# Designed miniproteins, single chains, continued (5): the designs that were tried, part 106

Each design is a single chain, and the fold is of that chain. pLDDT is the mean over its residues in the fold that is shown.

## One batch from the design tools (miniprotein)

Design m19914
Fold by ESMFold2-Fast:
Structure m19914 (fold): chain A 66 residues (1-66)
Amino acid sequence: GALDRGAVLAHMLTGLSREQAREAAEIAMKYADDVEKAAEALQEKFGMDRKTAMTVARNVKNSLEF
């Protein structure tokens, strides 16, 4: 599903552990309607840079739209 796909993308893009990548995907899904807020939450929780956080957030949102 979108959560599993989002977790794989987060893991591949950031090098986070499987559990951390799953948490990142869940945060991105929670804020899917506000990509900037999702990215801010990812930066705050996991120390991602803005570019990486925005990439994760946008990819999770796009996986929900398709």
Scores: mean pLDDT 76

Design m19915
Fold by ESMFold2-Fast:
Structure m19915 (fold): chain A 92 residues (1-92)
Amino acid sequence: SQELLQKAQELAARARSRGIDVEVSVQGNTLHITLTLSDVRRLTALALVLIGLGLDGLQVEIEIEGGTLRITITAPDEAQLLSALDRLIESI
């Protein structure tokens, strides 16, 4: 949806403003986020914040490999995915 794309772009803009390389894509009710940051301490802190968000009712997969954090969020509907995006934006 256009609203999901706009929120995904807001997340990307916020991450970039903090010096984090970011790629965001949406397919159906699934959100894919890739964050690249050479500062392993900051990347680990971001991963812990995301784990702690308590995204109830969502399927969340987090993978950390080197300087890359990959997040996959699958929601039952668009409203819950938009809510998750808002929480992510506030946490970055």
Scores: mean pLDDT 79

Design m19916
Fold by ESMFold2-Fast:
Structure m19916 (fold): chain A 93 residues (1-93)
Amino acid sequence: SMEDELRELITKLLELYADENGRISLGKLLELLHELGSNMTKEELYERLKGKKYLSIEEALELLMELVKQSIQNGGSAEEIIELLRSVIESLS
């Protein structure tokens, strides 16, 4: 399914951003969001994370899936998001 493909690609991307302990810092998550075309500010992300400085891959996956689903509901193309995810993964590999 498209959701399964999105989850697989986002998980692969998050694994590239994770530290040695499988955690993603607020700074790395913000960098990733900007690479995906998000205009989210550091302050907005900090408030959304309720002061958490690190997320697990699972926590970051659920956050990104929520943002992707919201983007699609607002007229975004799932196919374009998939191609963007593939492009970012390729650039980091």
Scores: mean pLDDT 83

Design m19917
Fold by ESMFold2-Fast:
Order: C-alpha cells, then sequence, then structure tokens
Structure m19917 (fold): chain A 60 residues (1-60)
C-alpha cells in the first residue's frame, strides 16, 4: 500500500508541480470521497494513476 501511495504522489507531483510529500500526506488522510473526486479529475490526464487512486479509496 505505501508503494502505491508513493507512485501516485510522484506522478501527481510531476503533473501539478506540488511537493510530493504534501500529496502523499493528502492521500493518506483523504476520505474515500475525496480520493474518488481526485481520481475523476486525474482520469482526464492519466487513466492509470486515476485507477490507482480509486483502489486507494476502496482500501479505506
Amino acid sequence: MEKKIEEVAKRISELTGLDEETIKEFLKKASPEELLELAKLMSQVDEETAKKIEELAKEK
């Protein structure tokens, strides 16, 4: 699970310019609903990353 969060955080950081650690903390603390909203937004840019975010939401 930690490796999946790291991979997702790195990819979002590359796309948004936000700090990777900031994104990682958000992903750990976010509600399933917040993660699903993020996944929907990411699906327009990177479908693989969006799918990983959906999986993280289901595991919470």
Scores: mean pLDDT 79

Design m19918
Fold by ESMFold2-Fast:
Structure m19918 (fold): chain A 113 residues (1-113)
Amino acid sequence: SLLEMAEKIVNAGIELAKAIMDQDREGAIKAAEELAKLYMESRKDEKLTEFAKRVLAVLGVEVEDSDTLEQVKEKLIKRVEEWLKMPEKERILRGIGWQLSLIGLLLDFEREL
């Protein structure tokens, strides 16, 4: 189901946001790797690909159609390392904002199905 895949993508983004808020480096890397894999799987459907790109954009990551799984992982991990270095207050406020934006994207996607 397209909706089930969109929910998995959003849940991985939410887990990444939570891990960044908690300064959990291992959890953040795991969530980033899961997001990269889900984005690669989304390439089977144009609507899912566009949705996954919007999810990644909320998290400050821009991906190209030519990117390999390893390149997407590298882009996400680089961003994670940048966010983990931020002061606690900034990590918490950004993490809350990312979670709200991701939920909004999922609700919009559900209405377009």
Scores: mean pLDDT 90

Design m19919
Fold by ESMFold2-Fast:
Structure m19919 (fold): chain A 65 residues (1-65)
Amino acid sequence: GPAPSAAEQAERQRRLEERARRIRELREEIARLIKEKGDVYHPEVLELAREFVREMEEEERRLKA
């Protein structure tokens, strides 16, 4: 049966933690840039917003799999 080993569970947990950290860091960076630039439509803000949306779409795809 498909029972994950302790090593596979640890690696899965590490990947989840790394992804959660990346999403959190992107969110914080976007907020910081908005504050620094004073413009939510600044190209640098939009670039990070696109990356955040991409990460969220990957997470949603993972949850539906």
Scores: mean pLDDT 76

Design m19920
Fold by ESMFold2-Fast:
Structure m19920 (fold): chain A 60 residues (1-60)
Amino acid sequence: KEELIEELEEVAREAGERGDDILESLARMWVGILKSAEEVTEEFKEEARKLIEKLREKLE
């Protein structure tokens, strides 16, 4: 859980540095979801990992 949050925060920072407001907002939204969830399933963690990889692809 914490590892996924750190990865998404990194993506948000990189997107912000590039001026990609949409990508930054999307990454920040997922950080909020992960932080607010009391329980996170393995399936949800895998979806978060897939999202991180897709977001990284957009950052090149």
Scores: mean pLDDT 74

Design m19921
Fold by ESMFold2-Fast:
Structure m19921 (fold): chain A 57 residues (1-57)
Amino acid sequence: DDKEAREILEEIERELVRESLTRPLSKEEAQRRMVERFAERMGISKEEARRRIKELR
């Protein structure tokens, strides 16, 4: 469901923002962590997670 996927992505984005306040993250590192966590929470592959995140934006 797009709504649930979007909520999960927003939660991960908030987590990454909080982490960046403690230690600066490059855009590449933030993107990698976002894809990894989103894939984990959705139970999908990293490749599918990248595609899904792109679709949600």
Scores: mean pLDDT 80

Design m19922
Fold by ESMFold2-Fast:
Structure m19922 (fold): chain A 82 residues (1-82)
Amino acid sequence: MLTAARVLRRAAELVETGDPWDVEVAISFALAVVGIMLSQGEPAAEEVAALVDRAVAAAEAGDYAAAAEALREAARVLERAA
């Protein structure tokens, strides 16, 4: 849980740069976290997935600040679940 939260916080830092490579890496990390959590039946998986979906939509729209905030909210959900 705490390691996944740290990954999502790092993804938020990367997506805030707005650099296409950093954004792609950040979204890949966030989606990997969601995939692992869903495969493991983690209690917070659906809530984190919804927040990561919001981050992806924001990044696709070029709203990197909103994408980063959604990823930080997902990290907070994981920290509360730990």
Scores: mean pLDDT 83

Design m19923
Fold by ESMFold2-Fast:
Structure m19923 (fold): chain A 123 residues (1-123)
Amino acid sequence: SDDDLQKKLLELSRRALDEGAGAVAGELGRLAQEKKPVDLDLVQQLVDALGANPNRGFDRLVATLLSRELSPEAQQYLQQAADALKAGDRALALQYLEQAARLVGMTPELAAALAEARAEVAA
């Protein structure tokens, strides 16, 4: 139900915030208020992955991507990015997030988040 969706999104928003993923936490709170349908399993995997390997650029990228309409192909890349992050492969995760960003359409915000993520992975 919409109320169950809202409750789960708020729970995931709190987890993201506690794990330092503030941008994702904010976007999940917005989605909860709008009761917008999302793939909760994908969102949970992304929150878990960001908690395992904190990165401000990844946090901003994922938050911006979740604000957009996601094709099945973009969702697949987000799942692959989550799996790569949980495995500790930040470079591979970045590659998958870049592919997802290209599919939803590159924006100045996505480009800035990609640049931040690239700089942190290179450090």
Scores: mean pLDDT 86

Design m19924
Fold by ESMFold2-Fast:
Structure m19924 (fold): chain A 82 residues (1-82)
Amino acid sequence: GKLTERFIEIAKLLGIEVPQSILETGKGTGREFAELLKEIMKKLGASEEVAEEVEEYLIEKFGDDEVEVDEALEEVNKYIEK
């Protein structure tokens, strides 16, 4: 979806390597997505504490299950808006 495309574009602009599964399908494991998002957040100036908290939340929620980037980003947004 559009969120997946924007997420990949931001990662590439920041020089972060995106897992091939996410590049080709917009899907990856919760761990792959969590690690990628943590690196993006750190590059964008988020605190290490906030980046780690979001990573832990995503790993707890999805773990090794396949997740679409659009779905994972929606869950992050819900978590942050608390």
Scores: mean pLDDT 78

Design m19925
Fold by ESMFold2-Fast:
Structure m19925 (fold): chain A 80 residues (1-80)
Amino acid sequence: SAADRAAFEEAKAKAKASKDEEQIINYLAVMAATSRNDPELAQETLDFIKEEKARSKDEEAKKSLDQLIAQIERTLKAMS
C-alpha cells in the first residue's frame, strides 16, 4: 500500500541517519514489516540488516539482526 511504502521510506531514512544501533535495529524492523509484499524492498532490507550485522560488535544486537534476517528470508521464500 502507499502507506506501507511511505513508512518504509521514512524508516530507511531514519536508519541511515541514526548513530544508535538499537534505534537502527528498530527502524530495520519497520522496514521488514512494511516490505513483506514487495520482494525488491524485502531484499533491500535484508542487505541493510546484513551490513549492520557485519559492523556490529554487540552480541545482543547481532541476535536481533539474525532474527530479522530469518524473518525476511521467510518472507522472500513465501513470495517466490
Scores: mean pLDDT 85

Design m19926
Fold by ESMFold2-Fast:
Structure m19926 (fold): chain A 100 residues (1-100)
Amino acid sequence: MKKREEGEELLARGRELERQGKYLEAGRLYEEAGKLYIEAKDYEGAIEAYTRAARAYLKAGDLEGAIDALLNLAKANLLGDLEATEEQKELAKKVQELLE
């Protein structure tokens, strides 16, 4: 199976888990999707996957997971020579607010 295709399948499964309110499980699938996108050198796909992971972890109340996802987002930005998205910046601010 191709890594990008595997990542897309995990994103779809994560979205279904979010519909069921299983945000922690969805976040974990999104992180795995991000890893597959990095391996495929699809850094835009990785950014989407890790953004979804951070959001899902925040909905689950898992601040550690959200922080890890945001760090992986930063790594994907550096690897792909891509600037941080506005959503990534807003998620980072929300994490900072919750830690204060």
Scores: mean pLDDT 85

Design m19927
Fold by ESMFold2-Fast:
Structure m19927 (fold): chain A 95 residues (1-95)
Amino acid sequence: SEEALAEIEARIRQHTDEVLKWARDRAKKAGADPEAVEAQVRSDGEAILRNTRLALERFGPEAARRVADIGLQRLDKSAEYAVKLAAEGKEVKVP
């Protein structure tokens, strides 16, 4: 399970870094300050890591992979929405 966790965590970190780079680029192209968008993406990525670790501890590697997959899909949507809020001059706050 430790090897499985390391693989899942590496995937979450890599995907979060890719989304972070994308969101930063999109915010800058929209003339928005990328800092708030970057903070949201980082916060969401850390939450996915925490939730995935908890799922592994309680339910095993299949549950951990499912939680990671759902979390990463939500991260993509959250990042898109954060960029939209920043571009509109609104507070970046995604639940």
Scores: mean pLDDT 87

Design m19928
Fold by ESMFold2-Fast:
Structure m19928 (fold): chain A 61 residues (1-61)
Amino acid sequence: SPEEIIAEAKRAVDENAPVETLIELAQRAFLEAQKSTDPEIRKALLDAAVALVDKVLEISK
């Protein structure tokens, strides 16, 4: 569900999950955002995806 993906994304960022896990979760968040008709859920999923990508960029410096 969207809520599960958002929760997993936040946990992955907070727990410094491996880059591959962060990328996979970001992809899942983008896909769920694309099929969501609720603007608030879509925004939350996109915000989660951005946070995951930002974390990947931080690690990849």
Scores: mean pLDDT 82

Design m19929
Fold by ESMFold2-Fast:
Structure m19929 (fold): chain A 73 residues (1-73)
Amino acid sequence: MDIVNLLLRTIGLMVEGELLLRTKAPEEEIKKLIEELKEMREELREKYKETGDPLLKKQIEKLDELIEKMEAA
């Protein structure tokens, strides 16, 4: 499977997270996006277990960092 599209979709969602933080979006919107990021992380983890692709592992690590930052806000 082409993992590039999965990575690009994940990057897009992460950009939304950064924008919400920078624009001081309502807490409700931030919490909703955190849940979406967590779901995406699980999908990437499952795909990584099947493929072993290091790009997927790096993306999971970036999601962990962003989720932690958003939860601390």
Scores: mean pLDDT 80

Design m19930
Fold by ESMFold2-Fast:
Structure m19930 (fold): chain A 96 residues (1-96)
Amino acid sequence: DPERALELANRALEGDKEAAVEWVRLEVERLRELGGITPEEGAMIGKAAAGLAFRDSLSPEELLAKIREAGEKGRELGEAGDEEGLLEYAISLINA
């Protein structure tokens, strides 16, 4: 449901951690249905999770460093085809 995904994304951007978790779950499932997660898509999910988790708590420099770190980790999980690990990692960032 594209309207539900947009609603969750908007709530996540307002600091709703539960909406951020649900959005990540829906995005991982959507990519899984399209044939699995690429390294670039894993990096995108990692970066998005870090941005949602830390945008209001870190300085701009620290936030960019965290987004880069999460992008690298997401890419590695995408390269491994580890969709479960990617989901767990992204949720752990949001709930940190």
Scores: mean pLDDT 84

Design m19931
Fold by ESMFold2-Fast:
Order: C-alpha cells, then sequence, then structure tokens
Structure m19931 (fold): chain A 67 residues (1-67)
C-alpha cells in the first residue's frame, strides 16, 4: 500500500537526519537514498501523494548536505 511505503520512507528520512547530525555522512546518504527510492515507488502508485513528494524533497536535501 502507498501509505506503508510513505511511512517507511519517512522513517528513513528521520534516520538519515540523525546520522547526519552525528557526522555519519555515509549512513545519512544510504538512509536518504532508501527514503528516496520508497517515495519514488509511492509516487508511481499515487503521483500526487503530498507525503511522498515531501519525502523526495527532504531526502534530496539530506543527500546534498551529506556531500
Amino acid sequence: KVDELVEQAEKYVDEARKALENGDTEKAIKYAEQARSLAEKALQLDPNNPRALRVLAESDILIELAK
């Protein structure tokens, strides 16, 4: 279900943010990439899902910050 994909993606965004705050940029990128992948799958099922769109935006920001 889309809601399950979005919920899991949101959890990965939270893990990526925590990893970045702890200086673990490698883990932050990995978690953010997983969140992005799940959000992309959710958007394939529901292209206008606002939570999935937010996860995509947040994961892209976290990946850029971790570079």
Scores: mean pLDDT 84

Design m19932
Fold by ESMFold2-Fast:
Structure m19932 (fold): chain A 89 residues (1-89)
Amino acid sequence: SYEEKIKKLEESLAKYPDDAAAWLELGKAYLKLEEYEKAIEAYKKAIEIDPESGLTPEAYRLLAEAYEKLGEYEKAEEARKKAEELEKK
């Protein structure tokens, strides 16, 4: 279940808080549970840890999806634009 996945990811991140991939997976799990604010927070952590990571364009795309689900369309557009810019590098 996504709830069990979240528990395991939170336990891992308590030990290894700089694991950008784990933050990204945590955000994805929250997104599936419709916990959009928690998903946004996790995606932002993934981006902050390594802004130039190959995972960062995906994190921005997922951040845009979560913002769109909350009706924050302007923030969603900005995040989508960031993902597109990073994919051109």
Scores: mean pLDDT 87

Design m19933
Fold by ESMFold2-Fast:
Structure m19933 (fold): chain A 74 residues (1-74)
Amino acid sequence: MDPEKYLEEGKKYYEQGKYLEAVEKYLKALQILQEKYGKNSKHPKLLEVEKELLRLLTTSPNSEEVINYYLSIK
C-alpha cells in the first residue's frame, strides 16, 4: 500500500478522534518511507509524516497510550 494512502487514512482517523488508529496509519506510512528513502533521510514526505505524528502526540487526550504504541513499534 502507498505511504500516501496510510497518511490520508491517519488524517481521517485523527479527525474522528480515533488517535490509536491514526498513529498506526502514520507509523505504517513512516516505515514505508524510511525503507524507500532511508531512515535518516530528510525527504519532505518523511518529514511531513513526522510532523503529523508530532501533532497527534501533542494533542491526543490519550497521549500516554498513543506514545506507548509508538515506542513499541518504533
Scores: mean pLDDT 74

Design m19934
Fold by ESMFold2-Fast:
Structure m19934 (fold): chain A 101 residues (1-101)
Amino acid sequence: DKLISQGSYYYHQGNYEKAAELYEKAIKENPSAEGYYNLGVAYYELGNYEKAREYFEKAAELAENDPELKMGAYINAGLAYEKLGDKKKAEEYFKKAKEAG
């Protein structure tokens, strides 16, 4: 996807706000597990762990037929929950990641 590729370009430059804007446009045009996953990563880098967690959860839901992406989304949801201080939810998601791989 062109918008996802453009978002990744800005992400690698450290411009996470511009990356998030482009990933949000990508999702609005065509919702995808990759788009939600990348948006979650961008919000994680911005320190918005609540939005990061939400988008990683959506990525995992859409990645039903992509075990690698689903596992990665669960791992990163767990990491976002750790940042939010919710150790129990973090452990639940790390367990889901192990079961998805």
Scores: mean pLDDT 89

Design m19935
Fold by ESMFold2-Fast:
Structure m19935 (fold): chain A 85 residues (1-85)
Amino acid sequence: SLKEQAEEYLKKAIEAFKNGDYETAVEYARKAFELYEKYDPNSPLAAVAYMLAAQAYEKLGRTDEAEEFRKKAIEVQKKYLEKLS
């Protein structure tokens, strides 16, 4: 499914980040959260993808993009936690 494809992209983003390939990490994280936005926008996995993109952008010195995606990750996490309350 497209949801399974999003999870595979997230896995690839995490592996790229661990290897210090921050540009590739951003690429796969973006592919992952674009799919999550379409199918499950408040998923905790969407928040993980946004946060991974933020951290990768920070490593690349792209601070404005890092702040944007960090904010998005926090927003998704808050919506998910509110559902559990």
Scores: mean pLDDT 84

Design m19936
Fold by ESMFold2-Fast:
Parts: structure tokens; C-alpha cells; sequence
Structure m19936 (fold): chain A 79 residues (1-79)
């Protein structure tokens, strides 16, 4: 319902804190809810990379879960 508003709010948060892995995960989740799977994947992969680099295990696990859900929606094994 408020997916577009949620996306905008997290995009504004990223302007203040660029490349914040937790915000990237939340933005990826918002895109997933909106059916924008390609954008959700981009943010999930970016969050995963940064979380690994900074050692944020909680965000890393969330980014991995998000990426798995996005890849299931994209049907990467069906094409």
C-alpha cells in the first residue's frame, strides 16, 4: 500500500547516510514488496557487499535472506 512512500523515505535516508547497509536492506525489501525485483536485487547485493566489508553480521544475514527471496521471484533457474 505505502511501498512508494517507504521507498522514498529510505532513499532520503541514504542521502544522509550513503551506503548504510541496514538502510540498503530496508530499501531492497521495499522494492521487493513493490514487485520491482531487479531493483530489490541491486540493493540486496550492495547491502550484502558492504555488510561483509564492515562485519555487520545481522545486516549480512538479512541481506542474504532478501537476496534469496528476490532470486526466487526472478526465477533465475527457469530461464
Amino acid sequence: EDVEKEIKEYEEALKISPDHPRILVELGKAYLKGGRYEEAKEYAEKALKIAKEVGDKETLEKAEELLKKVNEKLGKYEE
Scores: mean pLDDT 79

Design m19937
Fold by ESMFold2-Fast:
Structure m19937 (fold): chain A 60 residues (1-60)
Amino acid sequence: FLEKAKELYREGRYDEAIEYFTQALLKDPNNQEAWDLLIEVLRKAGREELAADVERFKAQ
């Protein structure tokens, strides 16, 4: 999931990348890399409210 998410992000397929990062985090919610990249792709996609929500979840 994480590798595929990174590939989709590099291709500019932000919605698909978000889905794969979410799948990676459902399997390993302590994966710091996946959290950081999810926040980054959400910002690139213009989804600032979702990026803020993800930051709150990471802070738990």
Scores: mean pLDDT 79

Design m19938
Fold by ESMFold2-Fast:
Formats: sequence, structure tokens, C-alpha cells
Structure m19938 (fold): chain A 65 residues (1-65)
Amino acid sequence: SQREAAERLAELLGISLESAENLVRLGLKQGLSPEEILERAEELLRRLGDGAAASDELGVQLATA
């Protein structure tokens, strides 16, 4: 569900639930599944090593799609 994805995203990136809900909403609007949004976040976190940086980059990617 969208709520479960937002909760998992918030925990994964160390961000607020509100920020995570906004990212999930943007991803769904772009046609991504909740699982695909989480996979992209995990890849960004692995690459950048920082949850805030991963959150910012994910937001840019989802806003420009």
C-alpha cells in the first residue's frame, strides 16, 4: 500500500513520514509502483551513502519524469 511504502521509505532514508509520502505520491504519478520507488531509493542510498542526499536526488528524478 502507499502508506506502507511511505513508512518503509521514511525508515530507509531517515526522513519524515510527510516527506516520504510526498516522494511516494510523485513516483506513483510518474507510473512507478511502490516497490519500484523503494528500489530506486535503495540504489541512491547505496550510491550516495546519505539518506538526505538520496531523498533529494529521488525527489529531483521523480519531479522531472
Scores: mean pLDDT 84

Design m19939
Fold by ESMFold2-Fast:
Structure m19939 (fold): chain A 57 residues (1-57)
Amino acid sequence: AAEEAKKAAEELVRALRAGDSEAVRRAGQNLGKAIAAAKTEEEKKEAEEASRRAGGG
């Protein structure tokens, strides 16, 4: 859902800024799953936007 995607995206961005490769990998995996779980277009848009901002694809 949007909350899970936002949390995962924030963790990914934080890990990227900190240079923590393990945290980046973990957060990236969680973000991908959260995006897949998003049901509404708003949730999908927020998840994709957060993912692109973090460079997750």
Scores: mean pLDDT 72

Design m19940
Fold by ESMFold2-Fast:
Structure m19940 (fold): chain A 66 residues (1-66)
Amino acid sequence: MKISKETLTAEALLVFGQMFYSLGDKEKAKKLAEEAIEYAEKAKEEGDTKSAEKIKKEAEELLESI
């Protein structure tokens, strides 16, 4: 499976965003979720479509919950 650096960055940002959301830091969670979406879209452009779409969906769900 082809994993781009953009996909790895998006995944890390999503994980950190979820962590800050669980800690009650909604402002940091929102910023990290938005950055995760940006990197997921870049990863999709690089051809890592399946992983990028999953990360983007989870980041959008996190952003909607904030």
Scores: mean pLDDT 81

Design m19941
Fold by ESMFold2-Fast:
Structure m19941 (fold): chain A 92 residues (1-92)
Amino acid sequence: GSMTEKGVEEAKEIAKKNGGSLEAKIEGDTLTLTVGGLDARGLTAAALYLIGLELDGYKVEMEIKGDTLSVTVSGLSDKEGEQIALHLASLM
């Protein structure tokens, strides 16, 4: 698959600015993402956003462990994966 390295790096920088962390991988149509340092409001907003994606027909798997959100979304274009990573980084 093609990597959108520039968008992923931007999302990582946003997360760091807000005292958190972000790791993301795009493989074909699948985004795997781990976000650390979200507070309770950020985690709630992230969960609601991801539920919205699942209702829109994307395949979404999510796990919340402490302040860490791990998510896999399938059925994406590279641009959609980049948008999701940037949105979740913005919730820090």
Scores: mean pLDDT 76

Design m19942
Fold by ESMFold2-Fast:
Structure m19942 (fold): chain A 55 residues (1-55)
Amino acid sequence: SKLEEELKKLQEEILRLSDEAHRAWAAGDTARVAELQARIDELVKKYEELVEKLK
């Protein structure tokens, strides 16, 4: 379904940003880590909202 496709897209984006955050953390770029974590939080909220529609 379209909702399942959107959930998959969000999951993939979250994973990509998580990988970027891990690389930034390893480099000691705390400002970049904070920026990426904020973006991840927004995508997670969107994911949870879409999951709610499936229930």
Scores: mean pLDDT 85

Design m19943
Fold by ESMFold2-Fast:
Structure m19943 (fold): chain A 112 residues (1-112)
Amino acid sequence: SEAKELLEEGEKKYKEGDFEEAKELYEKALELAAPDDPVRALALAKLGEIYASLGELEKAKELYEEALRLLEEKLGPDHPLVAEVLEKLGQVYEKMGEKEKAKELFEKARKI
């Protein structure tokens, strides 16, 4: 799909250090992805990673929580991608000073 191609191009730009271009490509992927397209959850997680790197922790949290919801719904709670997003969300909560919430997220990820 076009959304998947944009996601892949965004990942290439992210790896090259072009975070602004990666962000625009992930946002376009999210806009074009159908509600049931797994690209939607992946684009949300990638945007969460960019916002977290920029120190926009509340926005990163929102994006990762939506990605987590979609991944759990489509792939099930024990999928490796769910574990990955739980770890990233835990890191965001830790940076926000929410130590207990971070611990719960890391423990949940570790059990997958």
Scores: mean pLDDT 85

Design m19944
Fold by ESMFold2-Fast:
Structure m19944 (fold): chain A 61 residues (1-61)
Amino acid sequence: AGEHVLRALEAARAGNYDEAIAHFRQAIDATDNPDALEYLTASLAAAERAKAEGRPFVLPR
């Protein structure tokens, strides 16, 4: 429970966006909670944007 989210956040903070994206996708696949899906989808988009734009990863609120 939540393990993929923690791994994704650690990878994103380290600048390892490929690993962060992979872990966010695993977390999305593992949950049916709508609130969690909304947050995880936003977090995945933030990690993809950080990679594409060379920007620091910023957690969505």
Scores: mean pLDDT 76

Design m19945
Fold by ESMFold2-Fast:
Structure m19945 (fold): chain A 101 residues (1-101)
Amino acid sequence: GEEAEEAGRRAAEEARRAAEAAEGEMGRRAALGAARSAEAAGRAGREAGEEGAEAAAAGLEGAAEAARRAAEAKGDLAQALEAGAAAMAAGAGAGAALAAK
């Protein structure tokens, strides 16, 4: 559980860096959305138990990588949206694990 929360915090931090690097308003907002989704996924993973936490942590590592690429691309909208989608997928995985209990 704790690892998922930490992964969410790291992914959110990378997404906030993408928002700060963003040259356009839409890319900045998408990156901030990715940060919120990453934090939510980390919290969901913490509550989902062992299986859900593992799935969320793995997905959030991918979200952090996508957010890092978005930051390198100066908050490009498409890359910021990819980071947000990865974070949402990580949260959905945690939610599915919770529902399966």
Scores: mean pLDDT 82

Design m19946
Fold by ESMFold2-Fast:
Structure m19946 (fold): chain A 96 residues (1-96)
Amino acid sequence: PWRDLKKYYEELIKKDPNDANAYLFLGMLYYEEGKLDEAKKWFEKAIEIDPNNAFAHFYLARIYVKEGKYEEAKKYSDKANEILGWKKINDVEYFK
């Protein structure tokens, strides 16, 4: 099942190599397998394409926690919270 999902997101990336969410979801699949180095590469690619991809920052923070790199983890977690807070404020203003 996860191999089929990997192929699905790999095909999305081939069709649109600038789809940051496809890289995010591929990273999440590697993360669930415990392949943290591979997961990091895909999350870094998601951030390269979309620096405001909050979930990619959040997953990188989780990986750094697992590696014992708490200062790096905090930086990514703080950035994810900043992005999510900004998006929520914009969404609230849009629904006025």
Scores: mean pLDDT 78

Design m19947
Fold by ESMFold2-Fast:
Structure m19947 (fold): chain A 87 residues (1-87)
Amino acid sequence: MLEEELEADPRVRELLLEALRLAGEVAPKTSRAASLLTAAALHLIAGDAEGAIELLREVVELMKREGAPGAEELEKLVEEAERVLRE
């Protein structure tokens, strides 16, 4: 059987999938945002929830810097996912 550390917690995975969906809708149309979102999705597929969280945090910071709407909503989802992961 796969180790738990190789599988994202279902709650963390669900929160990160929702965060990716939201970010895909509201993130600025830049190559940097697209690259970060693609990398976050790949980390989540690979079972690396921590890596996905870090990349989504970079998306939040980019959105705040660009003044994009939805940054606060994305930040809440990422923070909740990180909180569950730290349990």
Scores: mean pLDDT 77

Design m19948
Fold by ESMFold2-Fast:
Structure m19948 (fold): chain A 83 residues (1-83)
Amino acid sequence: SEKAKELLKKGLEALSKKDYEKAAEYFKEAIKLKPSAEAYTGLGEALEKLGKYEEAIEAYEKALELDPENRYARLNLEKVKAK
């Protein structure tokens, strides 16, 4: 949906500003409207930056369930699992 795309954009803007709590909120809202690999990947990155490694792993795994070829999610998942 268009609203999900707007929330995804806001999440990415929040990540760039290092507002990781706000980024996670936007990505979670985007996921509620329309689950997507991009939204789950963004959520994983925000959670990783917050030190929430177990939740970040879950988000990246969901991204890979939706898009198994998502190289960015795969690399970040491997990195977080090594922590």
Scores: mean pLDDT 88

